# Designed miniproteins, single chains, continued (4), part 32

Each design is a single chain, and the fold is of that chain. pLDDT is the mean over its residues in the fold that is shown.

## One batch from the design tools (miniprotein)

Design m13087
Fold by ESMFold2-Fast:
Structure m13087 (fold): chain A 76 residues (1-76)
Amino acid sequence: SVQEKLAHLQQALAAAQTPTRDGIRAAAQHLDKAGISSIAPSVSSAMLLSTIGTEEDIEQASEIIRQSAQEGIAAL
């Protein structure tokens, strides 16, 4: 439902406020659960950066997640 998608997008935004590998991974998983195809490449990028990235890459992944969540909300 739209409400379930919105809840996942909001949880992704909350998790991304903690710019750690675990926080970014959790946020990307919430974006994935929202099931919005247009943001899937950004979710994959954030997951990769959370796995092999540097601290700078984690900050970049946080920004990707924030932008993707906002795009997801706008798409609802």
Scores: mean pLDDT 81

Design m13088
Fold by ESMFold2-Fast:
Structure m13088 (fold): chain A 95 residues (1-95)
Amino acid sequence: NPVDEAARLFSQMVNLANRYLDGDDSVLPELEALARRLAELLGDAALVDAILAAIKRLAENKDSPAEVRKQIAAELGARLEALQDRLVELAEKLS
């Protein structure tokens, strides 16, 4: 089921993103690989790439002022909402 697969990949991506943001740089190659697979399933590489870029920017700005971090987090949040919409569209397409 492509919807279940996409949801699983998204869950794994979130778990690896949290580890990366906590300072575990060793997960980055796996995070990028999961992002590519999710992009292929959703047909939206630009959105998934934007999410990955926002995660990397948040990691780079972990010691930056709270205002900067909030702006990056808001960008990431908006992209994650768009990703949820893509998952709903995928579910509807298969119904």
Scores: mean pLDDT 82

Design m13089
Fold by ESMFold2-Fast:
Structure m13089 (fold): chain A 90 residues (1-90)
Amino acid sequence: SVFDEIVELGEEFIEKLKSMSREEAIKALKEWEDKVQELMEKASEEEREKIAELAIALHDVFLESYYEGSSSEEIAEKLGEVLEEKREEL
C-alpha cells in the first residue's frame, strides 16, 4: 500500500538523520515531506487520512525536538518511536 511505502521511506529518513547535521536535518525533513505529498496523490482518500496523521505527528515531534536543541541523533530516536506507534495504530 502507499501507506506502507511511506512508513518504509520514513524508516530510511530517520536512519539517515543519525548521520546529518542539524542544518541538513531540517532540509531533509522538507525533502521527505515533499516526497510524502507526491505519493499521497496516488493514495485513496482513506489512506490519505492515515498518511496525513503520520506526517503531522512526525512533523510536530521533529520541530519540537529541533527547537529544543536536540541533536539529529536524538530527533531520529524520538521519530522512530512515533513512527512505530503510528504504524501499529493505523
Scores: mean pLDDT 86

Design m13090
Fold by ESMFold2-Fast:
Structure m13090 (fold): chain A 93 residues (1-93)
Amino acid sequence: MKELIEKLRELAKKYIEEEGLSESTRERIERVIKLAEEKKKISLIEVFIAEIEKKEVSPELLEKAKEEEKEILEEELKKLKEEDPEAYERVLE
């Protein structure tokens, strides 16, 4: 797991620099990587690595990664609601 996360962080940093992505996009990418690491969402990490490397991903792995991403987003929204209600209201449509 740690080796996959280190590889993903290195690839993401290189990708952000090469594509000239905005500061806000960079912050979002780094945040998602950190959450995937903390929550041990291996399938999500593997899919991100494959996307950056432009490799094909199996449908089963992609489906599992989507479920893992949804779990991370739901937990972060709950935490945001408790820690910063004003920021949570700004995220709601």
Scores: mean pLDDT 69

Design m13091
Fold by ESMFold2-Fast:
Structure m13091 (fold): chain A 55 residues (1-55)
Amino acid sequence: GAKEAGEKAGKAAAEGNFEEAGKIVEQSGGPDVERAAKQGSTGAGAAATLGAAGS
């Protein structure tokens, strides 16, 4: 469910796939959307900032 989507989004963001993470979070609509969104958002923000050098 949403937990898996949130975890996947966080992992994708950590790997430098903030675009994928954003899509996964958006697909997580539901009761756990906030958790999935927070997980993906924080992960995406961290990965985007630290992974900026990933060309």
Scores: mean pLDDT 60

Design m13092
Fold by ESMFold2-Fast:
Structure m13092 (fold): chain A 89 residues (1-89)
Amino acid sequence: MLEELKKEALKKIEELKKFMLENKEAVAKMLADLGVTVANVDEIVDKAAETAKGLVEKASKLPEEEAKKLLEKLIEVIEETKKTLEKFA
């Protein structure tokens, strides 16, 4: 289960990154709606994806209970971000 959860998180991170890079204008609009203006959407998306992948790697070093909680929360945040982004696409 934990290994499957890690694979799911990594897959969702890659899928969201691809969606964001295919819909850069929607990403810029979403951030602007939150009061944030960015000059380079590609850089922000890449940095966010790397940060999220780093959290999955960190989970590997945590006790199983804490790792599961972190991964479930990360997946939740990714899914919520995608839903928000789809409204601007």
Scores: mean pLDDT 81

Design m13093
Fold by ESMFold2-Fast:
Structure m13093 (fold): chain A 77 residues (1-77)
Amino acid sequence: APITTTVVDKRSVQVKAGETVTFTFTADIPPGATLTLVVVHNGEIVARKESSDNTVTVTVTAPEDGTFTAVAYLSVP
């Protein structure tokens, strides 16, 4: 494949409706690579952010009680 994707970190946190959580992931990224952060709440993707910097930050607010799972991916050409 022309792009290799590797999971670099994964975090889960239990939340109540109306709680705000900030996920910050830092990874060493080689030139041309992209760091992607995906946040899932109760099985639904609620946020995606891509960064060519070595740090990606996403802030999310829980629509209902449940779990946020944040996964950071490194994509290398």
Scores: mean pLDDT 79

Design m13094
Fold by ESMFold2-Fast:
Structure m13094 (fold): chain A 53 residues (1-53)
Amino acid sequence: MVVRVDGLVPGLRDRLEEWKKQGVTAVEVRGPDHLGGVIARDIAEKLGLEVIE
């Protein structure tokens, strides 16, 4: 199961942890903020989620 996020948003880590409990295995990171996107990807990877482009 894949979910989309619009870069770095408030509560992103908590949201990703909830999704991982629900069986989410991959995250697609989108958004115009390049730095926020890099940070969001790092959080997802550290939680053991695959990051897709």
Scores: mean pLDDT 73

Design m13095
Fold by ESMFold2-Fast:
Structure m13095 (fold): chain A 61 residues (1-61)
Amino acid sequence: SEEQKRKIEEVKKKVLEELKKEVEKINASDLSEREKTIEMFRLLADSIDRELAEIKKIEEQ
């Protein structure tokens, strides 16, 4: 439905905004470039999982 599409876009926007904040924290940290890269990939994976889970909840309504 159009309502579900709007809710999905809101989820995507929120996840992206939170991802940007966490990326900035990693970049500001004293971690090595290797460790920053690993944390970035972990963060991206977690963000994808969260987004997919929220979308599934909306679609199952």
Scores: mean pLDDT 84

Design m13096
Fold by ESMFold2-Fast:
Structure m13096 (fold): chain A 91 residues (1-91)
Amino acid sequence: DEEKKRAEYLAEGLRAGAAFAAGHPLGPEVEAAVDRYIEGLKLIEKGKGAEGLALMAEANRTLAAVRDREPEAMAAMERVAQDKFAELLAA
């Protein structure tokens, strides 16, 4: 299923971005938010769409707050995530 693979690739991209942040003071907060977002994606795949969307919304609020505080660091992490996602889609 191409849609399922796209969700898996998105999760891997997000993990790469969070891993890039591991040495940054924001790393633990970003990693926790990314883990919550990925759990939301897994719930949607299991047919728990409403629960999954709620977790993703919570994670997005946390990431938006981090972005407001450290926009340059977040942009760097997002670039790593996007590059990984594009790499996986091209394979």
Scores: mean pLDDT 77

Design m13097
Fold by ESMFold2-Fast:
Structure m13097 (fold): chain A 85 residues (1-85)
Amino acid sequence: LEDIERALELLRRGGPLDEAMAVASRTFDGDPELRVLFGEAMTPAAERARAEGLGQLNMSPEERERFRELMLETLERTLERLRER
């Protein structure tokens, strides 16, 4: 839980996406249910990222910001589901 909140805080303040995702992924390794919830939240974000051509090696600064936005939405949805437990 705290790792996801930490990742969200990093993204909200403009921190590096790779660091935020590394923090979040540590939580997923120990919690199969959390991995499922994140996967469900990721489905719409993954579709949007594919449509916008995100995740490529040559992403522009604007594309990187858009990808950050999608990850923020995904982590917020995951955190909301965890708080409802």
Scores: mean pLDDT 68

Design m13098
Fold by ESMFold2-Fast:
Structure m13098 (fold): chain A 91 residues (1-91)
Amino acid sequence: MKEKLKELLEETRQARADFEASGDIDAGEKAVEEYIKRAKELDIKNPKASNYLVAAYVLYIAARATTDPQERRDALLAAFGSIEKALEEAI
């Protein structure tokens, strides 16, 4: 389990860096959705980690609810950060 958490954390960090470099909102949304899904599949029992995943999902929904590109970008970056914190807490 810890190895899978570390691998997913490294992939999430890389996906965030790729999003920061590209600014591609649609790609960022797909990445956030995918990494939330993959984190949930690991069935993390840590309450703090679970709370960070809920925060990531709320930020993902907020990004989709706005049409402002900067607000979408900021929400997605925050969502990536929350996924990273969830995985760090679960390790």
Scores: mean pLDDT 85

Design m13099
Fold by ESMFold2-Fast:
Formats: C-alpha cells, structure tokens, sequence
Structure m13099 (fold): chain A 57 residues (1-57)
C-alpha cells in the first residue's frame, strides 16, 4: 500500500470510532481521491487531522 493510502486507512479507523461508517467511508473515499490526484502524504495527514478535530469537537 502506498504511504498516502496507509495514512487514509489510519484516519478511517479513527473516524469509524466517532462517526457513522457511511460518513467514515465517504471521508476515506475523498482522501483517497486526493492522494490519487497527487496530494502528498503531508497534505493527506493535514486534511485527516482537520476532519478528525472537527468531528471530535
């Protein structure tokens, strides 16, 4: 698995504990699309952290 895809999967697992599985899957799909379009692992992590912080709020 590419490093960006591993980061996405990690955030999906964390999100599944907080939001519905449908919402977690939608977020995972969006982050994977960004990764496939050339977003760096750092960018994927930044988006994942922002989303995770928002849903924890």
Amino acid sequence: MKKSEEIVERYKRQLEKIVSQDTADLIKKTLLELAKKGASPKTIREYGERILKTVKE
Scores: mean pLDDT 77

Design m13100
Fold by ESMFold2-Fast:
Structure m13100 (fold): chain A 99 residues (1-99)
Amino acid sequence: GPLTLEEARQRVRDIVARLEKLLAKAEADPSTPQELIDGLRALVDMARRAAEATDPEEIKRLMEQLRVYLRWLLEHAPPSLQAELREIVAEVDRLLAEM
């Protein structure tokens, strides 16, 4: 059956943690473009909003928006960040399929 609201929120919290870890890694590398750091920060903020949402449809909408932006960011990311970004995209795709 579809995920419960609490299960969906927990999956989103896990995605937030992965995005925050990736942002910290990107910020620690002085060669990372500022636009990529700003993009990752926007994704963290969007995922945090989804984690706090009380409506499953709002979580789904925010995660669908996150997925589009993640894919765009992946196309512009350096190879060092691409593997982790692909894994996060796969986690978002699985979450949306189970909602």
Scores: mean pLDDT 86

Design m13101
Fold by ESMFold2-Fast:
Structure m13101 (fold): chain A 68 residues (1-68)
Amino acid sequence: MPSRDEVISDMFLRLGDLSIAAVDAGNRAAVQAVDDTIQQLLAAIQAGASTSELQAIVDDGVARAQAL
């Protein structure tokens, strides 16, 4: 079972990869959606949100960015 820290690391790697892909594609709306998701994730971590709450933020952010 992955630790909370491993899950969080994977979340940031996924968002980072998506951000790089969006920048390379010139998709500014997708870049902004990923940046907003990273800020939401950082704020939620600081507030002590559960791993499942963090996963929901990432899943929603990825879905929004991919729809753009």
Scores: mean pLDDT 85

Design m13102
Fold by ESMFold2-Fast:
Structure m13102 (fold): chain A 90 residues (1-90)
Amino acid sequence: MEAFRREATAGVAELAVAVLLSLAKKGKPVGEEDVKLAERAARLALESGDKETIRTVAEMIEEIARIAPASPEVRERLRRIAEELREEYA
């Protein structure tokens, strides 16, 4: 039960940020709701306890912060989320 929940949690976190990254690569603007989704995905990644998932989610959020059309404030918030995740597996 617990192992299945961990795997499902990891999958949801990765899927959420993969969708955001795909939209960012297409030039879709990233805003407040997207930051909230990234924060939720980060929490799920940490809850999964899987270091590979935490790394993958961190790398995707960092890429979104780098390429997405966004305000400086939104971009800085995304970068901060990625940095917090990096500390967990470094």
Scores: mean pLDDT 82

Design m13103
Fold by ESMFold2-Fast:
Structure m13103 (fold): chain A 67 residues (1-67)
Amino acid sequence: AADLELDQEQLMKEDSAAYLAIQFAKAKQDDLAEEALKKVSEANKQKVSEILKALKREDLAEILQKL
């Protein structure tokens, strides 16, 4: 969706780890996604969690919320 693309562009500028986590989640590179999630800024956890849920990656969203 266009809104997801916009969110990803913002994250690339503000939080590269969040952007990479989303890209790895899309590619089903779960190990790399989890490593990137550990570096996500606290301020961006909610936005990244919503994007992961939209991608049907609820498992990764739950991991992020516990970090």
Scores: mean pLDDT 76

Design m13104
Fold by ESMFold2-Fast:
Structure m13104 (fold): chain A 95 residues (1-95)
Amino acid sequence: SMEDRLLELASEMEEAVKEKHPDNHGIIGLVSGLRLGLATSIRLGDRELARMAFAQLLYLFSLVLKDEPELVQEFLERASKVDPEVTQEVLQLLS
């Protein structure tokens, strides 16, 4: 499902942040919190809340890993295949 793909992307984004910034406990905590928010929204059946949580996570991920542009681009392309509208909104905020 779309929700399963969003959770998979969110989990992989959290792992990438942990790998690149292992000592930045604050950023890791914020990313983990947004992933939990996404998971909770999905369990509640609130699709719009889930999309908002994913958008916030994707935006934060892109800012935190701005020094890894190829990795950010890979995740943005994958996100666009799952939710093109949310991804386009995040791209506009990054411009």
Scores: mean pLDDT 89

Design m13105
Fold by ESMFold2-Fast:
Structure m13105 (fold): chain A 93 residues (1-93)
Amino acid sequence: AKEAAQKALRTNADTVVELAGPLDPELAREIREIAEKAMKLDTTTITKVSTYLIEAGRHLARARNGTPEEQQRALDEARKAVEKAKEIVEKAL
């Protein structure tokens, strides 16, 4: 149901923003904006965005525990996942 998808997106976005903030404040802002826009869209779009934000969160969590090179790669992968979420939202608008 749409309500369940919206709740999942809010929870996932909040978690990912907390992870992104200390590493990349601009990425944290972008995640927040994407989530706010996606909340007003259809259930399929909300679910897709939530999936990419979860993926971004996994990469950001990994960034904290790697070598400097692994941290940079993990952060770059997180940015790619956020960019995919952004593309989905922009296409649905």
Scores: mean pLDDT 83

Design m13106
Fold by ESMFold2-Fast:
Structure m13106 (fold): chain A 71 residues (1-71)
Amino acid sequence: KVEELLEIAEYEIKTGKLTTEQLAELIVELAKKYNLSVAEAEEVIERLKEKGLLSEEEAEYIKKKVREELE
């Protein structure tokens, strides 16, 4: 579940076709589809940041959107 979302998000970031807003929407949609908690979705975002695929600012923006939509 977490690994599936991580793989999809990593692919989209590496192809460079999504804006940060679009990536946030994708992560929220997939988290709802896979019934992930806020904590699990935030784990995906943290792992993307650790891999150097998200900046601090991008990660914080996406976490805010996840909290708004999943809480």
Scores: mean pLDDT 80

Design m13107
Fold by ESMFold2-Fast:
Structure m13107 (fold): chain A 70 residues (1-70)
Amino acid sequence: EVEKLWEEASRHLTLANGYLSEGDVAKGEQHFAEAKEYIDKAIELGTEEQGEQLRNTLRVAERNMAVIRA
C-alpha cells in the first residue's frame, strides 16, 4: 500500500542522507536509488494529489543530490 511504500522510501532517504553526510557517496546514491523505486511505486498506486506531493519530494531530493555531485 502507498503508506508502506512511503515508509520504506523515507527510511532509504534517511540512510542516503546519512551516508552522504559521512562522505560515502556510493552508499548514499545506492539508498537514494532504492528510495526512488519505492516513491515511483507509491506514485503509481496513489491518488493524483499523493503523486504530486511525492514528485515534489523526489524533485527536492534530486536537486540536493545534484548539488552534492557538483
Scores: mean pLDDT 78

Design m13108
Fold by ESMFold2-Fast:
Structure m13108 (fold): chain A 63 residues (1-63)
Amino acid sequence: EEEEKKIEELAEEMLRRIQADVASGVPPAEAVLRTIREFREKGVPLDLINEAAVRAARALAGE
């Protein structure tokens, strides 16, 4: 419900940032790790970040 919506919104934002970094020449793996670290530093709970990161990675891979 509310948590699922937050995870979806977070995954979309993470994907957008990862794609922007990759477009600027950052390797995909490094872009993913940088995005995870940034949201963690902003105080987003790790469990939400982990689920959102999995969804963003699947979207990036075309799943």
Scores: mean pLDDT 79

Design m13109
Fold by ESMFold2-Fast:
Structure m13109 (fold): chain A 80 residues (1-80)
Amino acid sequence: AKEKLEEAIKTLETLESHMSDEQRELLKKAKEYFEKGDFEEAGKLLLQTATGLRMQAEEQGDSEVKKKADEAIKLAEEAL
């Protein structure tokens, strides 16, 4: 679980330039929960961040961002 959450965080960090301020705050909170050992809350917030980013990428037609967001969704779901 921990390793998959860490990988999801790293994947989402590569997409920070494509994130809204709200999505960056969700990622920041997810990292804080992860550091505290609350992997369930971390996973939920990572899933929320990745899902929002995937929807944004689909609307914008950004297939690369969508693919990486889908990867982060899968990692977070497998960690929960």
Scores: mean pLDDT 83

Design m13110
Fold by ESMFold2-Fast:
Structure m13110 (fold): chain A 73 residues (1-73)
Amino acid sequence: MDADAKLSKTLAEIYKAYLAGKMKPEEAAEKMKKAAEEAGYSVDTAKAPERVSVTVDGREVTSLSGGVNGKAK
């Protein structure tokens, strides 16, 4: 099966835990980055420590900035 299906499930679980307040944006970003990299996708490294983006298959899936929203624009 495609890495997309497995990665989507993993990212959804991490993001769900983040939204439920069970983990901080920093931890969520690290887990998502690791999962995406293990699946062979590009992961944006924050240019500043306050911003993390996760890009899957050229599409931004999750973006976290300063440990706040986790919302991509």
Scores: mean pLDDT 56

Design m13111
Fold by ESMFold2-Fast:
Formats: sequence, C-alpha cells, structure tokens
Structure m13111 (fold): chain A 65 residues (1-65)
Amino acid sequence: MEELKEKQEEYLKLTEEINKKFSEYVRAKKTDAAKAAQLQAEITKLSEELGKVSKEIRELKEKLA
C-alpha cells in the first residue's frame, strides 16, 4: 500500500510539472522558438517517465487484487 501511494504521488507530481511546462511551451511558441524547443524536449522526457510510473501503478494494483 505505501509503495502504491508513493507511485501515485510521483504520478501527480509529474503530471503537474508537465502541465506547468506545457503552459510555458504554448507561450514560448509565440515569442521564443529556442525556449519552446527546450520545453518540448523536457515535456517529452517527463511524459516518458509518466508512462513508466503509470505502468508500475497498474502492475501494483493488479498484484493487490
């Protein structure tokens, strides 16, 4: 249970970080192409981590069922 809670908290933190960077990315696309490219790369990396954490959460839930 504790491990599942920790993974769920990781998922929420990653989601919040992605949302924040995505908002910055949308603004940067209009004014700063270099910053937009950097934010896009960071969002991509965070999205990959989010996918991995999501899979781990699903596997933990199935083990507890």
Scores: mean pLDDT 82

Design m13112
Fold by ESMFold2-Fast:
Structure m13112 (fold): chain A 98 residues (1-98)
Amino acid sequence: MKKEELAKEALKLLEEIKKLIIEYLEEKLKAGELTEEQYEKGLENVEKYEKRAKELIEKNKDNLEKLELIVRSMRLALSVLKLELGEEPDEELKKEGE
């Protein structure tokens, strides 16, 4: 994969991670499982993460090996988030004929 393609993929993964975390925080706030203060802290942490991630991608835009590591790290983070926040194990089992 070209450096430009990896940087673009990293930015796309960042947007997906950000969206899932914000949607999760909004749902938890609406359900009364988070206080408004916890929600605000969550949003602040997402903004800090986004800024740092964008800076890391920009700093490493000319380094293929580091971009590949960033993309792999982000894919792992996204997979973990999907598993914790949206993945229903019953759907995979249901696909197997349960």
Scores: mean pLDDT 76

Design m13113
Fold by ESMFold2-Fast:
Structure m13113 (fold): chain A 55 residues (1-55)
Amino acid sequence: GPVDEKEVQDSLTAMAEQVAKLTATKEPIDLDAVLKAIKEDNKNLNEIIDKYRLT
């Protein structure tokens, strides 16, 4: 069905406001958690890429 443009816009606006609040109120971001997430994502991607390279 057709996309509800108002819902999409409202969702994006709410997310942008939440991100702005988080960046303003929580200066010491959990770098350890972020780094861990990046490592896990790269690990999963590397496994997929490795399978492609092996071909």
Scores: mean pLDDT 62

Design m13114
Fold by ESMFold2-Fast:
Structure m13114 (fold): chain A 76 residues (1-76)
Amino acid sequence: SSAELARLQAEYQRLLAEIEEINKRISDLRAELAKTTDEQKRLAIQNEIAELEKKRDELTQRAVAVAREIRRLQRG
C-alpha cells in the first residue's frame, strides 16, 4: 500500500510536470503566433497549439484519475 501510494504520487508529479511543460510551449507558440503574419506559418502554429491542447487534456484526465486513486488508498 505505501509503495503503491508512493508510485502513484510520483506518477502524479510527473504528469503535472508534463502539463506545465506543455503550457509553457503553448504560451511560447501563442507569442510566436502574435508576431507571425505569414498565413501558412500561422496555420502551422495554430495546428501545433491544437495538438498540444489535446495532449494536455489527455494528461489532465490521467492526472485526475491518479489523484482519485491516491485519495482512495489514503482512505483505506
Scores: mean pLDDT 91

Design m13115
Fold by ESMFold2-Fast:
Structure m13115 (fold): chain A 56 residues (1-56)
Amino acid sequence: SAIQQQAQQQLDQINADLDARLSQATSLDESRQLIDEAAQQKQQLLQEMQQQKQQA
């Protein structure tokens, strides 16, 4: 579905951004913060997409 395809594109973008930022991270604390932020973004995206799917 269009909703699933859009969600996948956004998920891929979040993963790409995280990978790029992690490659430049110089501390364990920074890496943990980046991973936690990405995890939150992914969870929010999945919840929003599930809600839209239920309304369709």
Scores: mean pLDDT 80

Design m13116
Fold by ESMFold2-Fast:
Structure m13116 (fold): chain A 65 residues (1-65)
Amino acid sequence: DAEANAEAAREGALAAGADEEGAERTYKGVLSKDPAIGAEAGREAARRGGGPEAAAVGYMGSKDA
């Protein structure tokens, strides 16, 4: 379920330390179902305070969606 994966990824990014914009980017990245887009969204969340954990969440969520 892409929506459930996207919500889980948004919560994961926030838990890792990403801000609201980074978490929102991760949510949209996972909804795309494209690992390249999810990876880029994860990198943005990482730069916004999420670090390596937020980067992984974007990629993994989009790959599994």
Scores: mean pLDDT 78

Design m13117
Fold by ESMFold2-Fast:
Structure m13117 (fold): chain A 68 residues (1-68)
Amino acid sequence: GPLSEEQKKRFREELRKRLPQLSDEQIDTILSLIDENDGVLDTVELSERLGLSPEQVRTIALVYLEVS
């Protein structure tokens, strides 16, 4: 199921710390894609939509696992 508001808050806070180059709009897009995929992180869709590097995608996946 979709992430809770507390999970989304923690996700934003951790991404801002680990990937400060990501804009708020990019973080909101990542969260929207997770919600559209029933709470599951699709790293391929994430990469296609935002043009993120493999290292950025890995960091996002690690944060996702910590908050989910």
Scores: mean pLDDT 84

Design m13118
Fold by ESMFold2-Fast:
Structure m13118 (fold): chain A 87 residues (1-87)
Amino acid sequence: LSDEERRELLREAYRHLALALRALAAGDREAARRHLLEAARLAGELLGRSEEEAERTAEAILAELESLSPEERQALADRLEAALAAA
């Protein structure tokens, strides 16, 4: 992967993570799961990890996000949106 391709994959992964947080805020757990899986796949490509590992990572992240308060999830979403805007 080139540095440009790496930056593009990271941007797409962050975008999907932001969409997952929005879906959770809307109560759409299934949409959140799909976006987290895509983010994990994109991040896995950067790290040379398998599809199976991406699925486990997505489930782990979903569980972590669901364990957070709505205020903590909003703070995380705000930080992620700021990171996307700065890129």
Scores: mean pLDDT 78

Design m13119
Fold by ESMFold2-Fast:
Structure m13119 (fold): chain A 85 residues (1-85)
Amino acid sequence: SSAATNRALGLKAVEEAAKAAEELVDKETAERIKKRVTEAVNQLDPTAPLSEIVAATAEAVREAMLEEGLSEETVRRILEKAGLL
């Protein structure tokens, strides 16, 4: 896959996680989570294997949500809705 394809898939996962978060948390919190995850995804090597991009994106989502005070249960639900679990 091209680097552009891997990056696009990571950003799509970020958008899906942000959308799912908006259903479970307020808009301001969802926007902070989206910003942190987007920054983390942009730091990834875009030439890395797709499995590494997906795993790193899921971990960035988990870390950002836990830092905002969400429970592991809430994080799991959001990751499931985003297709990252």
Scores: mean pLDDT 76

Design m13120
Fold by ESMFold2-Fast:
Structure m13120 (fold): chain A 81 residues (1-81)
Amino acid sequence: GLEEALKDAEEVAKNPEAVVKEMLDAGYSKEEVIKMAEEMAKAVRELAERAIAAGEDPEVARRLAEAAEEAAKKIIEVAKK
């Protein structure tokens, strides 16, 4: 559910270096990692808006969108180095 997705996003935000390293080790380019992070943050934001419209807890949905945006920003910063 949204709560599980929130926990996953918060875990990524705590250790973005490990996520970037695993993706690069798997053969993704820095550009692909950045693009995936940007697309994921956008998709989660859109999901959160639809979830609120469907009657989900707006506080959980807002926190999910914020956590995903923070995780994406940190991944992008690490990947650019």
Scores: mean pLDDT 80

Design m13121
Fold by ESMFold2-Fast:
Structure m13121 (fold): chain A 65 residues (1-65)
Amino acid sequence: EEKRRQLLVEVALLLTDPETAGLSDEEIAKRLGISRSTVRELKDRVLKMFGLSSVEEARARAATV
């Protein structure tokens, strides 16, 4: 689970960074060297942790002034 926790943190950082918040599941998967399905699972967990319903909300929050 250590690697999964590390990947969860990486995904959270990508979703909250304004530069990378708009990346697709496939682009995140390529950047992290994991499968798209793993990215979807990690993104779902991150969104739930922040009380967000979608990547769009995460991107909007990350892009706010």
Scores: mean pLDDT 68

Design m13122
Fold by ESMFold2-Fast:
Structure m13122 (fold): chain A 76 residues (1-76)
Amino acid sequence: AAAREAALRHAIKATNSAMEGNVEQARKHLEEAARAAGALDEAKPYIDKAVKSLEDGNIEEAIQYIAEALRKALAA
């Protein structure tokens, strides 16, 4: 499977964890998605923003940052 498939799989898990309010699992899966794409450093600022949004209880904003983190990881 392409690195893209692994990154998408982990991004889906991160989104599900975010919807459940599980900050730890959301961060873990986002970092795994970025690693699978070979672009952890590029995605890191957006991963941190997603985690902060979740800690603030803003799930909608967190999902937007999860999408941006994946977008940055796949563009690298």
Scores: mean pLDDT 81

Design m13123
Fold by ESMFold2-Fast:
Structure m13123 (fold): chain A 82 residues (1-82)
Amino acid sequence: ELEELQKKGKEELEEKKELYRKLLELALKYGLNPGSLGKLMAEITKKELSEEEIEELAKELAEKEPPLSEEERAALEKELAE
């Protein structure tokens, strides 16, 4: 509770889990393949993106990259459920 380093580490871990969950939801919503999802994660890691900027980048990647396959979709749905 009073250990700033422990609190910061827990907050960063929870933020990363929520971010990853949101990215899986966006991948399912826009049909982002795993490569596009990786590109989206890399851009978020480089700078603080708003939710609107993340969604716009997801849409752009969905237009430029091949769509998510049925097998890839099933894998992402399973990962999101866990």
Scores: mean pLDDT 71

